Designed miniproteins, single chains, continued (4). Designs and how they scored, part 108

Each design is a single chain, and the fold is of that chain. pLDDT is the mean over its residues in the fold that is shown.

## One batch from the design tools (miniprotein)

Design m15762
Fold by ESMFold2-Fast:
Structure m15762 (fold): chain A 68 residues (1-68)
Amino acid sequence: SMKDKLNELLEKYRKAGEAGDWVSARDIREEIKKLIDELSKTDPKSAEEFKKKLDEAEAENRAIMEAR
């Protein structure tokens, strides 16, 4: 399902950040954003929840980047 794909991509995004692979992290983030936009058309509540999860993951990856 789209939700399963979003969960998989969020995990990949976090792992890319942990590895310092900011190029992959950026590309994964853009894919997540596109899928959230698509999900919002059929399930806006779930889309909002995934937006929050992405915002949290972005904050975590930002903290890792700043701590280098």
Scores: mean pLDDT 84

Design m15763
Fold by ESMFold2-Fast:
Structure m15763 (fold): chain A 84 residues (1-84)
Amino acid sequence: SPMMLIARRLEEAGRLTPELLRMLLDSSTPPSVQAQAIAQAVGRPDRVPEVIKQLEALQDLIRQGADLETLEKHAEELADLILE
């Protein structure tokens, strides 16, 4: 799961809370809400628009049946963006 990869990267950086993990793994949570939660957890509300775009792109790749390498690359690029 690309959401689990993002959660793992946030955990490694010491930025993952139990609430954020729940939100990232909850399939009913919209990308915009996930993006806001991620940006707030890392103290970067200015990054919300870019995080939304990357999450929406990742969801589109999942719907298209993109390979695991492509999904992992996009998830890691999102994590790098938010943790910079």
Scores: mean pLDDT 81

Design m15764
Fold by ESMFold2-Fast:
Structure m15764 (fold): chain A 63 residues (1-63)
Amino acid sequence: GDEEIIEQLAAGIKSGGAEGLRAAAELVPQSTLSQEELAERLSKRTGLSKENVLTALRIGLSL
């Protein structure tokens, strides 16, 4: 479900490594949430700003 995807995305972003960011980015299309909702939930789970979360996901997509 979306909660499981959010948990995995947050873990990938928190790891900061290339593998974690790439794995997180691959989960984005599997979420039923909008980009706004996804960024809000990840911001709360990671403690990062929404802007930093979106940047981490973009980096993951480029790996």
Scores: mean pLDDT 74

Design m15765
Fold by ESMFold2-Fast:
Structure m15765 (fold): chain A 88 residues (1-88)
Amino acid sequence: SSAAEQARVRAELEEIARLGETDPRAAAERFRELLRRLGEEKGVDLSEDLENLDDETLVMVVRNLVRLARGEEVEPADVERLEEVAKK
């Protein structure tokens, strides 16, 4: 991926994480849209397994992806929920 593409995706994830603090439903919908768009660009369906996750869980995933993109570790309070998602 180009540096510009990586920067754009990172910025979008940060905006979604911020939106999730006040509107988890809108944040989750934007994240699903981002995954659909990225999947179409790469020829992979990234959204199928995520359609059954609730909006708050998707917001938690986005928040931790932003942390990882900044070189931070996953939020300790979110580890158990992330492990539950990963088992599916």
Scores: mean pLDDT 75

Design m15766
Fold by ESMFold2-Fast:
Parts: structure tokens; C-alpha cells; sequence
Structure m15766 (fold): chain A 92 residues (1-92)
């Protein structure tokens, strides 16, 4: 599952993920349902806490403004892509 998630996210954000980043995402995805704490922990592991409020809103089905991926850090792009994947594709 971690390798499949890595390939999917790399195709979405256009960057190569480390094995650690891929594991963090794979561990968090099954726990994101109704778990703000899992989103916070994933953001912390990715160094993307600055995008945390937007990630939580995306998890709840609300995105108040468009996000320009080119202006995001590596971790922020990964976190946002994870929220999009979670929204449109449930991963066991």
C-alpha cells in the first residue's frame, strides 16, 4: 500500500516521495476519517503544519480558495494531495 500511495501522489504533485514520506501517508490515510489528530500528525511529519487549516477544511469537504501548488513547499504539496486523494478515493 505504501508503494502504491507513493506512485499515486508522485503522479499528482510531480515530485518524488521519500520512503519515510510514503510511510507517513500510508499510516495516516486509514485514520483520517473523522480524525483531526491524524491530519495534525501527518502535517507534523511532513513539515506542512502551515497548511493544516486548509487540509482540515479539505477533509471536511470545504476548500475556501484555490491552492497554487507551485507556491507550496514539498511537504505542503504532499499534504494537500493526500487530502484530495482521501476526498476522491478511499484507501484501506
Amino acid sequence: SAEEIKELLESIVGIKLSDEEARAVAEALPLLRDSEESVRELARRLGAESLLEQAILALKGEIPEPIDFSKLSRGERILFAVMLVYRYQQVP
Scores: mean pLDDT 70

Design m15767
Fold by ESMFold2-Fast:
Structure m15767 (fold): chain A 80 residues (1-80)
Amino acid sequence: MTQEEVDEIARQLIAEAERVRELVDQGVFSREELEQLLAQLQGAIEQAKEIQKKHPSPEVDALIATLEELIAHVEEVLAA
């Protein structure tokens, strides 16, 4: 995988994460679905951090930040 391919995937994943955030805010997910989403996001951030070690870029950094913000938001919704 090239740096350009990694950066393009990171941009696409950021857009998807922003869309998921909107769906969370709209209340379309059940509590069980939010718990599943949280587990998936935790896996995704670990993978993104491994990619960052090999393919560091502002795009990958932005993806990690976006995933961290979404994880925190889902945790807040689950705590309510």
Scores: mean pLDDT 86

Design m15768
Fold by ESMFold2-Fast:
Structure m15768 (fold): chain A 83 residues (1-83)
Amino acid sequence: IEQIKQDLSTYDKTGNSKYLGKVINELINETNLEIFKEKVKIVLNFFKKKNTKLLKGFLVKLSSELFDQPKKVQVLLDVLEEE
């Protein structure tokens, strides 16, 4: 949780896409679905406050990286509908 917030904060300050890559990797490697859901909510809240256009690109990239993890894709969709 702290790592994903730190990487998002660093991205916000620097504009360096490397930190978005770190956020995606953090989400891909999360094995606990409840923690994954909380991390997704943190990322969505970050982009809602900053840049909705960038959010779409992020979601496309994340969905493509999660195609072999259908349970995580379902959690992502559920969070998007709840918010």
Scores: mean pLDDT 75

Design m15769
Fold by ESMFold2-Fast:
Structure m15769 (fold): chain A 64 residues (1-64)
Amino acid sequence: VEEIKKHLRTGQVYLEEGKYKEAAKHFARALKLAKQYNVPDEFLEKTVEEARKLAKEGKIEEAK
């Protein structure tokens, strides 16, 4: 459970720094851990999706 919170906080820090890909990685890891420990969180799922979108827009615009 604490690992999930650590990854969420770290992801927020990277997001704040404009490092969207790193933020997405940490948020995705937090979501996987939440599912593994059976800790449902709809907000976490949305946060991971938003971080992934920001990572694609900020870092992976090449495919467009």
Scores: mean pLDDT 67

Design m15770
Fold by ESMFold2-Fast:
Structure m15770 (fold): chain A 86 residues (1-86)
Amino acid sequence: SELLKLAGETQDFAVEAELLVETAEAAARRLERGELTREQFERGVETLKATLRARRELLIAQGADPARLEAIEEETLARLEEIARR
């Protein structure tokens, strides 16, 4: 059913959001090891935030529940901002 498809797409967004946070954490570890500059790290985090927002907008345009995606986005952006402050 379409409802099951939309539920799966919402769950996939949550999984993608978690992967973006894990990517930011990995980048933070590389920054700590001197493998990235601060500028490269900050640009990377900005790209991850933009990716998350673009994916949310696309899924909403395709009929996903805005409230569920908004909650995931807000929590994920807060986590990315926390990582960016390190």
Scores: mean pLDDT 83

Design m15771
Fold by ESMFold2-Fast:
Structure m15771 (fold): chain A 97 residues (1-97)
Amino acid sequence: SLDRAKEEIRAGRYSPEVQEILGLLSRFSGEIEEMKKKGVSDEEILELFDRLKEELARILGVPRITLEQVKELARLLGLEETLRSLEYVEEIRKKLK
């Protein structure tokens, strides 16, 4: 559950669930930076983000997760580079629709 994961992060308790979330969000930042260097299309970047959302939703046991909720998890975990990558995804989404 999203609320449970947030409570565990705020309490400084890194359960296996929270550790998996941290790993996914940290890897996502690196993947976005590599894709930017390679000049990958905006559509492929959005597909990578959609896969991240699907994996996070699976871990959290929810049907879906929003970009704002992913940003909140990154903020709570102190993942500044991941937040910049998510802001870049948000800019792409705003330009396309």
Scores: mean pLDDT 86

Design m15772
Fold by ESMFold2-Fast:
Structure m15772 (fold): chain A 73 residues (1-73)
Amino acid sequence: GEEKVKELIEKFKKTVESNLDKPRDEFLKIAYEAFRKALKELDEAGLTPEQRKKFIEEFNKILKEGLAKLDEK
């Protein structure tokens, strides 16, 4: 379970970093699509509510960091 969470977090970080060249609205659509896909994989893997909350918190941190980088352009 923990391995899967780490993999999904790393994939999301890569998705954010790879799309910093996109317009803000397109970036947000890509980020939220990746988030929904990751949540589905976590639900299918049968993770605990606590693991799900940690993933959501980490997602929000990564998204905020990505948006801050976009705002610096």
Scores: mean pLDDT 79

Design m15773
Fold by ESMFold2-Fast:
Structure m15773 (fold): chain A 89 residues (1-89)
Amino acid sequence: SPLAVLTSLPSVVTVNDAKKLVTYVKNEFKLTNDEILAALQQGSKETPASTSEIVELILQGQKRLAGLEILRMIGYKFGEAHIDALLDV
């Protein structure tokens, strides 16, 4: 389930694992490549929401916002140099 994926997010330690989550969030929320790029870039420059804050967003029904915060956390964790790899470009 989306919540189970979100709660496992601290275990994402490789670019390949992060690419799977980016692909999942893209397909789940019908995000464009531009929306994903913007979220990853924003995360690489700004401190993102914590895993517990993202879980709280899901519990409040704000699933799209939670998905965008996951992308921001991935951008923060891997940095700007890995954004093209995360988009599979």
Scores: mean pLDDT 74

Design m15774
Fold by ESMFold2-Fast:
Structure m15774 (fold): chain A 97 residues (1-97)
Amino acid sequence: MKPLKVRRAATPLALSEEQRQELIDLLKEVTNVSEEKAQEMLDLAAQSADRAEFIARLVGLANFYSFGRVTEEHVDRIVEILGGDEEARRLARRNLP
C-alpha cells in the first residue's frame, strides 16, 4: 500500500484498477474514442492535485472529444466511481453548458 500525498504532491491522483476501468468504459461510451485514447485522457486528468480538479479536467476532456455530448448523468457517474463527493460534482458541472 502506497499512501497518497495531500495537496503538496507532484504525484497524480491514485485510482484503483476497477475505478480506472469504469472511467475508461464511460469515456469510450460518451466519446467513441479508442481504449488507448480513453486511457490517455484519464492519465492527463489524473495529473491533477486533487479530486475536484481531476473530475473537472476529465469532464472537460470528455466534453471536448464528444463535441459537447457529456450530460449530468455522465458527471454523476464519474463522481460516484470516485467515491461520491457533492462539492466535486458541483465543480464538475461548471464545465457543462
Scores: mean pLDDT 68

Design m15775
Fold by ESMFold2-Fast:
Structure m15775 (fold): chain A 71 residues (1-71)
Amino acid sequence: SSLSFEQLYSMLHFLGVELSEEQLKAAFNKFDKDGDGKLTAEELKELEKAADKDGDGQLSLNELVAYFSSL
């Protein structure tokens, strides 16, 4: 399974996360190693690990938003 840019963007907006398209594209392109416009399960796990700043194995929405905003 893979996640498209549009699916991720829609999901974040549904959760009340206000991220710009530019911020999300920057994060997406960084982890989209295949360049196909989709994130594989492996690429998604790399994103989750990069966003988990506390290293506690739990990813909060605040950490995810902060990570995308820093790109």
Scores: mean pLDDT 68

Design m15776
Fold by ESMFold2-Fast:
Structure m15776 (fold): chain A 68 residues (1-68)
Amino acid sequence: SKIRELLEQTKKELQQLHDQGASEEELLQVLRKGVDQIWTKGEEEGDLDLADVEIQELVDFYAGLLAS
């Protein structure tokens, strides 16, 4: 799924930035972009339920990075 590809790509970008010492503000900007891209793709593909689930997984991943 393209939605899943966007999730995995955004997770990878967040992990790389976190590992490089990026600020919470920089990570939040990447999260916001990823959420918007996943939702837009869900609308295009007619799978908003999947988009909602994948967005929740992305938010949980982001929260986990901040707790590390």
Scores: mean pLDDT 86

Design m15777
Fold by ESMFold2-Fast:
Structure m15777 (fold): chain A 85 residues (1-85)
Amino acid sequence: SNKDLVDQANVLINDGIKLIPKEKKKKAFEELKKLGKELNVPLEVVDENTVVFSESALELPREKLLEAIKKLEEVLNKILEEELK
């Protein structure tokens, strides 16, 4: 089920976002939103600390969802490496 992938990805992404300093979150959110748009996957900012795949992500092909999750994780890890020195 795509629900298990979306739930796992939402946990991983938001655990990472919580580690980003407040003053850097706006830039990080813009970068994640841009990537979601480039990958043609629906990402939504819920609050100042939370980004999720929207419900329409459940309708995506599983292979496309897996690739999008991998790319989002790579970008988030790069942001965290630069900010958590």
Scores: mean pLDDT 77

Design m15778
Fold by ESMFold2-Fast:
Structure m15778 (fold): chain A 68 residues (1-68)
Amino acid sequence: MVSEEQLEEIRELALKQGDERAAEAVERALEYHRKGEFEKAERYLLLAINLRLDAGHDISPIVEILRS
């Protein structure tokens, strides 16, 4: 299960790199995670990862966050 702390760290990374769409997707994941809707939170996190890949970004930093 992804933690709220991991989602916030991923959102901060996306914002730092100017990836506003991925940051919005992670913010949605955070909203659903706080509501206990973990399945929806996971779907929005996956959307954020796909948006970053589509933008040509390396996802290795996200993988490291999720492994922590």
Scores: mean pLDDT 81

Design m15779
Fold by ESMFold2-Fast:
Structure m15779 (fold): chain A 92 residues (1-92)
Amino acid sequence: SEEVRQEILAGFLLLAAESELYLAERILERTVRENRPAELLRRALRELEGAIRRLEELRPSLPEELRPRLEELLERLRELRERVEEELRRKE
């Protein structure tokens, strides 16, 4: 059904955003630890902003069962975005 298809797509989008969050966390951690270039942080910031936008657009059509996962993921993405922005300001 179309409803099942929408739920599957929502699941894949949430999984993709979780993967992006994990990679961005590793980039931030390594950039701070190893004093890596600001360009890596700028790229991570753009990817995080894209993920947040996609998830916000998904919100109105998301099944109720997936809503807690979406809200937790959005909160974590926004927190990481703030940390990346703060570190980027320190390097510029």
Scores: mean pLDDT 79

Design m15780
Fold by ESMFold2-Fast:
Structure m15780 (fold): chain A 77 residues (1-77)
Amino acid sequence: SIDRRRREIDDIRRRIVDSIPPRMTDASIDLVDQLIRTLDLQIDIMRSRGSPQDTIDNIQRQRDMFRSIRDQRISQQ
């Protein structure tokens, strides 16, 4: 059951990531913010369900990557 839930979460994450437009616009920044919030919720769910730490760490790294991309884009003039 844990393996199945991990795969389901990974599949959802992949689907969400794939929905982000390749060109970043102001609208895309809003979508990235929504993705980051969704990833934070997924991490909380994974922790509550006892998912392996390596899986949680992978999603946290993805979240941090998107935060960095968002911050980089916002800081551009």
Scores: mean pLDDT 70

Design m15781
Fold by ESMFold2-Fast:
Structure m15781 (fold): chain A 94 residues (1-94)
Amino acid sequence: IKLSVEPVTAAKGTKVTVTVTVSGASPEPMIVEGDVYANGQLIETRYGVGAEGEVTLSFNTTGAATQDVKARAIRPTPEPQKTEVATATVTVTA
């Protein structure tokens, strides 16, 4: 699992797009759980659904100097399997 964030540096109140890529995924739907942190504190959880190993999430930057997204993918069948957690960081400018 890999994360890409755009933009990587943003002002407060900017929408950030997080692209989650899961290696070895089939063209089956994937559920992604993304936890958004500000200065090490969990502020929200986002869910996304996608196919072919790619899922997009979004969040808005706060006044924190850095915000982290920690995401994992969930395979729905035959039994629920979760990937390892991947992390991406956005730098928030004053």
Scores: mean pLDDT 70

Design m15782
Fold by ESMFold2-Fast:
Structure m15782 (fold): chain A 99 residues (1-99)
Amino acid sequence: SKLNLLMTMVKSMMDNPPTDLNTMTDMMNGVGSTMSSVVDDYPDYTVFSSHVTDVNDMVHDVNDMSSNPNPSSDDVSSMNDDFMSFVNDVYNTSSNFVS
């Protein structure tokens, strides 16, 4: 199922967290695309549409950070922590719907 694919994807990201903004951006876009596919199959499950909104907001924030030629290492670290928290939430949420 698409939920199992999403769980496999976010678990891989948890096992191999991003070390740079480009990798983080690629991962965020990958999660967003996969979550949008899940929402298409389960449109009445508001938790998934909320997660799509959250990851799109993170993509916006990381793009804004990448547009700064001297991004703060603290801001980058904070963004990474927020993203890793998000992928943990997605994994836990998805596991509640997979039998």
Scores: mean pLDDT 79

Design m15783
Fold by ESMFold2-Fast:
Structure m15783 (fold): chain A 56 residues (1-56)
Amino acid sequence: SMEDQRKLAILGFRKIALEVEIDYLQKNNGPQSKIDQLKKELEEVEKEMKKLEEKI
């Protein structure tokens, strides 16, 4: 559906944003707790993307 396609695109942008933020924090010695939180959120986003791809 168009709604599932739109949601997949939004999740794709969120994935890129999370990957960029994680990379920035790792390169700049950011707090490990924040890196771990973002990695957990990235895993959740990737799981939702996979579910939506199976529906499209």
Scores: mean pLDDT 87

Design m15784
Fold by ESMFold2-Fast:
Structure m15784 (fold): chain A 74 residues (1-74)
Amino acid sequence: EELREKLREIVEKYKDAPNATISEIAKLMAEAGVSDEEIDELARELGLDPEQLRSTVKVARRGIAEGAARRAAA
C-alpha cells in the first residue's frame, strides 16, 4: 500500500525525532482517511504509541473537516 510505504520512510527519516515523526504520520493518515483500527495497526507496525498517534490523527482529521466546512460556508 502506498500509504504504508510512505509511513515507513517517514519513520526511518525521523527516527531521532519521535515528535516530528508522530506529527507527520498523523497528518498523512488524516489526509488518507484511515480508520482508527488501521491507525492502531500501523502504529504497532511502526513502533509508535497507538494512543498518542490516534489522538493526534483525530485532531488533524477534525481540523481538516472544519476547515473544509468553513470554506464551503463562507
Scores: mean pLDDT 71

Design m15785
Fold by ESMFold2-Fast:
Structure m15785 (fold): chain A 55 residues (1-55)
Amino acid sequence: DEIKELEKKVEKLIEERPDKKEEIQGLLDIGKASLELGEYEKAKIIYEKTIKEYG
C-alpha cells in the first residue's frame, strides 16, 4: 500500500527531525484525517510534500 509506505516515511522523519517534530506531527495528523474522510489523493500529496520538505 503506497499510502501506508508514505505514512511510515513521515513517521520516520519525526524521529530524524526532533526540532521539527511538532510541524511534522501536524502534517501527519492532517494526512491521517484525510484518509479517514476517504481523501486518499489529498493524504498522498500531504505525505509527499512533507517528505520533500523535511526529508
Scores: mean pLDDT 83

Design m15786
Fold by ESMFold2-Fast:
Structure m15786 (fold): chain A 63 residues (1-63)
Amino acid sequence: GSSLSRGVLRALVATLLREHEEDPARLPISPERRATLRAFLAGEVPAAVAERVLREILDEIRA
């Protein structure tokens, strides 16, 4: 797909982390990936890194 705007990416990351916290069994995310996504929300990692991690999580859920 097309590159996501930073605002859209932040909203998706925040939603994914919230859904994981509500039901970890339904949406399993590794501690390492959660740490990376939280670091992105804190401005500590580039959008490209967060987009890669988000894609990996979504691909695993669909597999």
Scores: mean pLDDT 80

Design m15787
Fold by ESMFold2-Fast:
Structure m15787 (fold): chain A 62 residues (1-62)
Amino acid sequence: SLKEKLQAQLEQLKKEATTDSHLKELEELQKDLDNFDNLSTEKQVAIALSIIGIEEDIKASQ
C-alpha cells in the first residue's frame, strides 16, 4: 500500500538524517503517517509530498 511504501521511506530517512530539524520534521511526519488511513485524500497527498521534500533536503545536505 502507499502507507507501507511511505513508512519504509520514512524509516530510511530517519537513518540518513543528521540534523535536529530534519529529525523533528520526520517525527511529525511519523505521527501523520500513523493516522494515514483516517485522513482525507488531500492530507494523504500532502504527507507524501512532505516526505519527498524532506528526502530531497536530506540528500542535498549530505
Scores: mean pLDDT 82

Design m15788
Fold by ESMFold2-Fast:
Structure m15788 (fold): chain A 86 residues (1-86)
Amino acid sequence: SAAPQRREFEMEVVAPDGRTVRVHVEVTLDPAAKRLHIRAIAEAPGVTPETEPLVRQAVEDYLRQLAADAGLPYEVTIEVEVREAP
């Protein structure tokens, strides 16, 4: 089908500093555009402006590796939003 397909799931990533990051992931596959769009909301304890890039990078790297392992001949776009855990 040429229509975009969407899937949502939750996962956990461990950042290099040992923080557990809870990630809500939304994946949109658009076969017509040959595009895989991954949107993630990452929640971690003690997020500061200094540590936010570290959390973002860890989540982005994990999702990029996951997409690469899938072996799809699609352009991958990843968006990560980092939030303080409640």
Scores: mean pLDDT 81

Design m15789
Fold by ESMFold2-Fast:
Structure m15789 (fold): chain A 85 residues (1-85)
Amino acid sequence: MAEFFREMAEASARTAVKLAEKEGAHPEIIDLARKGLDYIQQGKLKKAIDTLKKALDLARREGAHERIIKSLQNGIDYAQAAYSI
């Protein structure tokens, strides 16, 4: 169960990084999304959630593409689900 949510969090964070790079999002959004992905891969779920929330807040403030925002939100939701189990 927790492993499934971790895999989904990793996939969503990876998608957010890919989309942010493709759309030319602000470098800080890309860096925070990559850091969040790295934390998920290390099993540091609380740090991943905190870092992805910072990326999401910045993405919303900068008017980043909706797909980036959605992928970051999905990453957060799945990481929270994994952390709760």
Scores: mean pLDDT 86

Design m15790
Fold by ESMFold2-Fast:
Structure m15790 (fold): chain A 78 residues (1-78)
Amino acid sequence: MSTEELEELARGAVETARRELERAREEGNEAEVAALEVLLRAAEEALELARRGDTEAALEALRRGIEEAGRVYEELLA
């Protein structure tokens, strides 16, 4: 995967997370809002790292964000 391909992927992730976050807020789904805020932050960090040419760091940031978002979501559903 090239840095350019990862940058486009991360940009798409940011756009998707923002759209889903707006929907979750409208529905009043607190668990989904919290998880999506974590995912959006991770996607934005990955986009910045990809723009800097750090492909490995960008992928790791996105991976960690997905894991953290899942954990936050599970905790708030309990």
Scores: mean pLDDT 81

Design m15791
Fold by ESMFold2-Fast:
Structure m15791 (fold): chain A 76 residues (1-76)
Amino acid sequence: MVKVVREELTAPASEAEELAARAAEAAKTNAEGKYPGYEVTVKVVLSPEQQAALAAGQRDPSLSVTLTIETTLKSK
């Protein structure tokens, strides 16, 4: 059985990529602890719109951007 969980992280554009990477690591650790019988894969997903928002945020440091963290749980 496969289960997919998507989480959104909103952060200042200047910090968004680093915070998303840390959130992905935390999501993987939490999922591995909560679902020890599952194969866990976590990735940060960037849509074209989210990539454009990150680029715009470099010109406006007050701009917040939202990134998607996708956790896939697959039964062994």
Scores: mean pLDDT 76

Design m15792
Fold by ESMFold2-Fast:
Structure m15792 (fold): chain A 80 residues (1-80)
Amino acid sequence: EERLLTAEVTGAVGVDAKPGDRLTIRITRVVGNIAIGKVVAADPAIEGLKPGDLAVVNLATGEVSVGTSKGMVLGKVVGE
């Protein structure tokens, strides 16, 4: 079942996301400690990141990785 997570950006490669920026991620699947989802929104808007970009969440650590067309955004879960 789908659920929403809020993540805070901790770093980026190839994309100008800033530490402290927030992502909203819709989780579509969970397998063990790994959740797979899609980006719904970013606050502020992040160039190169768009709704539907693939997100992978480690539920044991709270670590988030988002793949974009230009690189990746790293984050940590801060809310649901």
Scores: mean pLDDT 81

Design m15793
Fold by ESMFold2-Fast:
Structure m15793 (fold): chain A 82 residues (1-82)
Amino acid sequence: DAARRAELEAALARVLAGLEAALAAAKSEEEKEKLLVTALGMREALEMLLAGLPEEVIRRVQEIAEASKSPEEFRRRLEELR
């Protein structure tokens, strides 16, 4: 469904733009790291939705993003998911 794909891609673009603005406003490196992890988690979740992966996998990716302290930790933990 091209319309559904376009909708999800537009949603991803809006979310990323909002996170970029939040990154510019962040006052500490810890805030920036957390926002970067959040952006990566949302990107992966939307890509998984576009690929038709089950909701359980998407929720697990979101949980990993919430628990991760840095983009490096998030990528490492995501690789462990298989």
Scores: mean pLDDT 70

Design m15794
Fold by ESMFold2-Fast:
Structure m15794 (fold): chain A 90 residues (1-90)
Amino acid sequence: AQGVLKSIEVEAKAEGKTLTVKTKAVIEVDGKEHTLEFEEEYELPSEEEAQRMADLLNKLAEALQEAAKKNPLLTVEQKQQIYAEVEAEL
């Protein structure tokens, strides 16, 4: 069975040195939609790095959302390619 990515939303927020990343993905498997939600917190070395990472992740989120609209099935390789393009801007 193959999952089709219907939507993906990622929100990154920096508060002090703490980066909070919330991910909400809707996938369809065998005609049924499943919602996956994750929230992770990371402590970064500085507030500036936390904000920079939040901005970077929000850019990645926009790229993933755009890719999901044009390509309903995103593979691990496609996600890695999007990540690599953002990393090239660093």
Scores: mean pLDDT 70

Design m15795
Fold by ESMFold2-Fast:
Structure m15795 (fold): chain A 105 residues (1-105)
Amino acid sequence: SEAERKRYEEEAYKKLPGIVEETIKWLRELGVPEEDIEELRKVYEENKDKPPLERTAALMAKLAVILYRQGLLSDEEVEALLAMLSKVFPELAAELAARIAELKA
C-alpha cells in the first residue's frame, strides 16, 4: 500500500505539468488574455514543491477567478467549487470567495 501510494504520487506529479499546459491551450482557445494565463503559470510555479492535491487546489482556485472574470464561470459553479474546497482547504476557499466578491463589486 505504501509503495502503491508513492507510485500514485509520482504519476500525479508527472501528469500535472501536462494538465496545466492543456488547460492553458484551452484558455487560449476560449480567448482568455495572456495576462490572466500568466497568473495561472505563476501559481503553478509558486506551488511546484507542494503535494499534488494542494497544488491542484491552488490551480483550480486561480482558474475559477480567471474564468469568472471572463464571464465563463457561473455563480452556481463558483458556489459548488467553494463547497468542495471548504472541506479540505478552508483558507483557500475563503480567499477564493473574497476574490470573487471583489469581482462582483
Scores: mean pLDDT 77

Design m15796
Fold by ESMFold2-Fast:
Structure m15796 (fold): chain A 69 residues (1-69)
Amino acid sequence: SMLELAKKAAELAAERLKEAGIEAEIKASVVNGVPKIEITPKRPLSEEEKKKMDEIAKESYLEVLSAAA
């Protein structure tokens, strides 16, 4: 299901963020049939950490979707 894909992407992103030292809450959802992940940092991030967070989110999302196709 799309929700399971979103959850898998969130789980992968969570693991990679943890390895990068970024503490965040990750929410998986489906909006209009599209799997989505939402990342909320638990502290203020530096600009470098924000870029890393966005990169990890995008890569994790695309990797899971590509593997499911």
Scores: mean pLDDT 82

Design m15797
Fold by ESMFold2-Fast:
Structure m15797 (fold): chain A 72 residues (1-72)
Amino acid sequence: SAEKGKEILEKVVEAAKELAEQIPDPTAALAFIDKAREEAKRSAEEFGAEEEVLKKALEELDQIKREVEAKA
């Protein structure tokens, strides 16, 4: 369901944020963020999440990625 898709995307973003803060190697952190981005897209397709919800999740993941890149 769309609601389930939204919940999963929110959890993926939170997990990516926490992992990015815990991983000292920027290369490893970026790899996890890229994987989280792919999982968000798959979950949105599987559960039929609204386009706006997916867009917001991807924007938040891109923001986390920029913060990791700034540390590299």
Scores: mean pLDDT 80

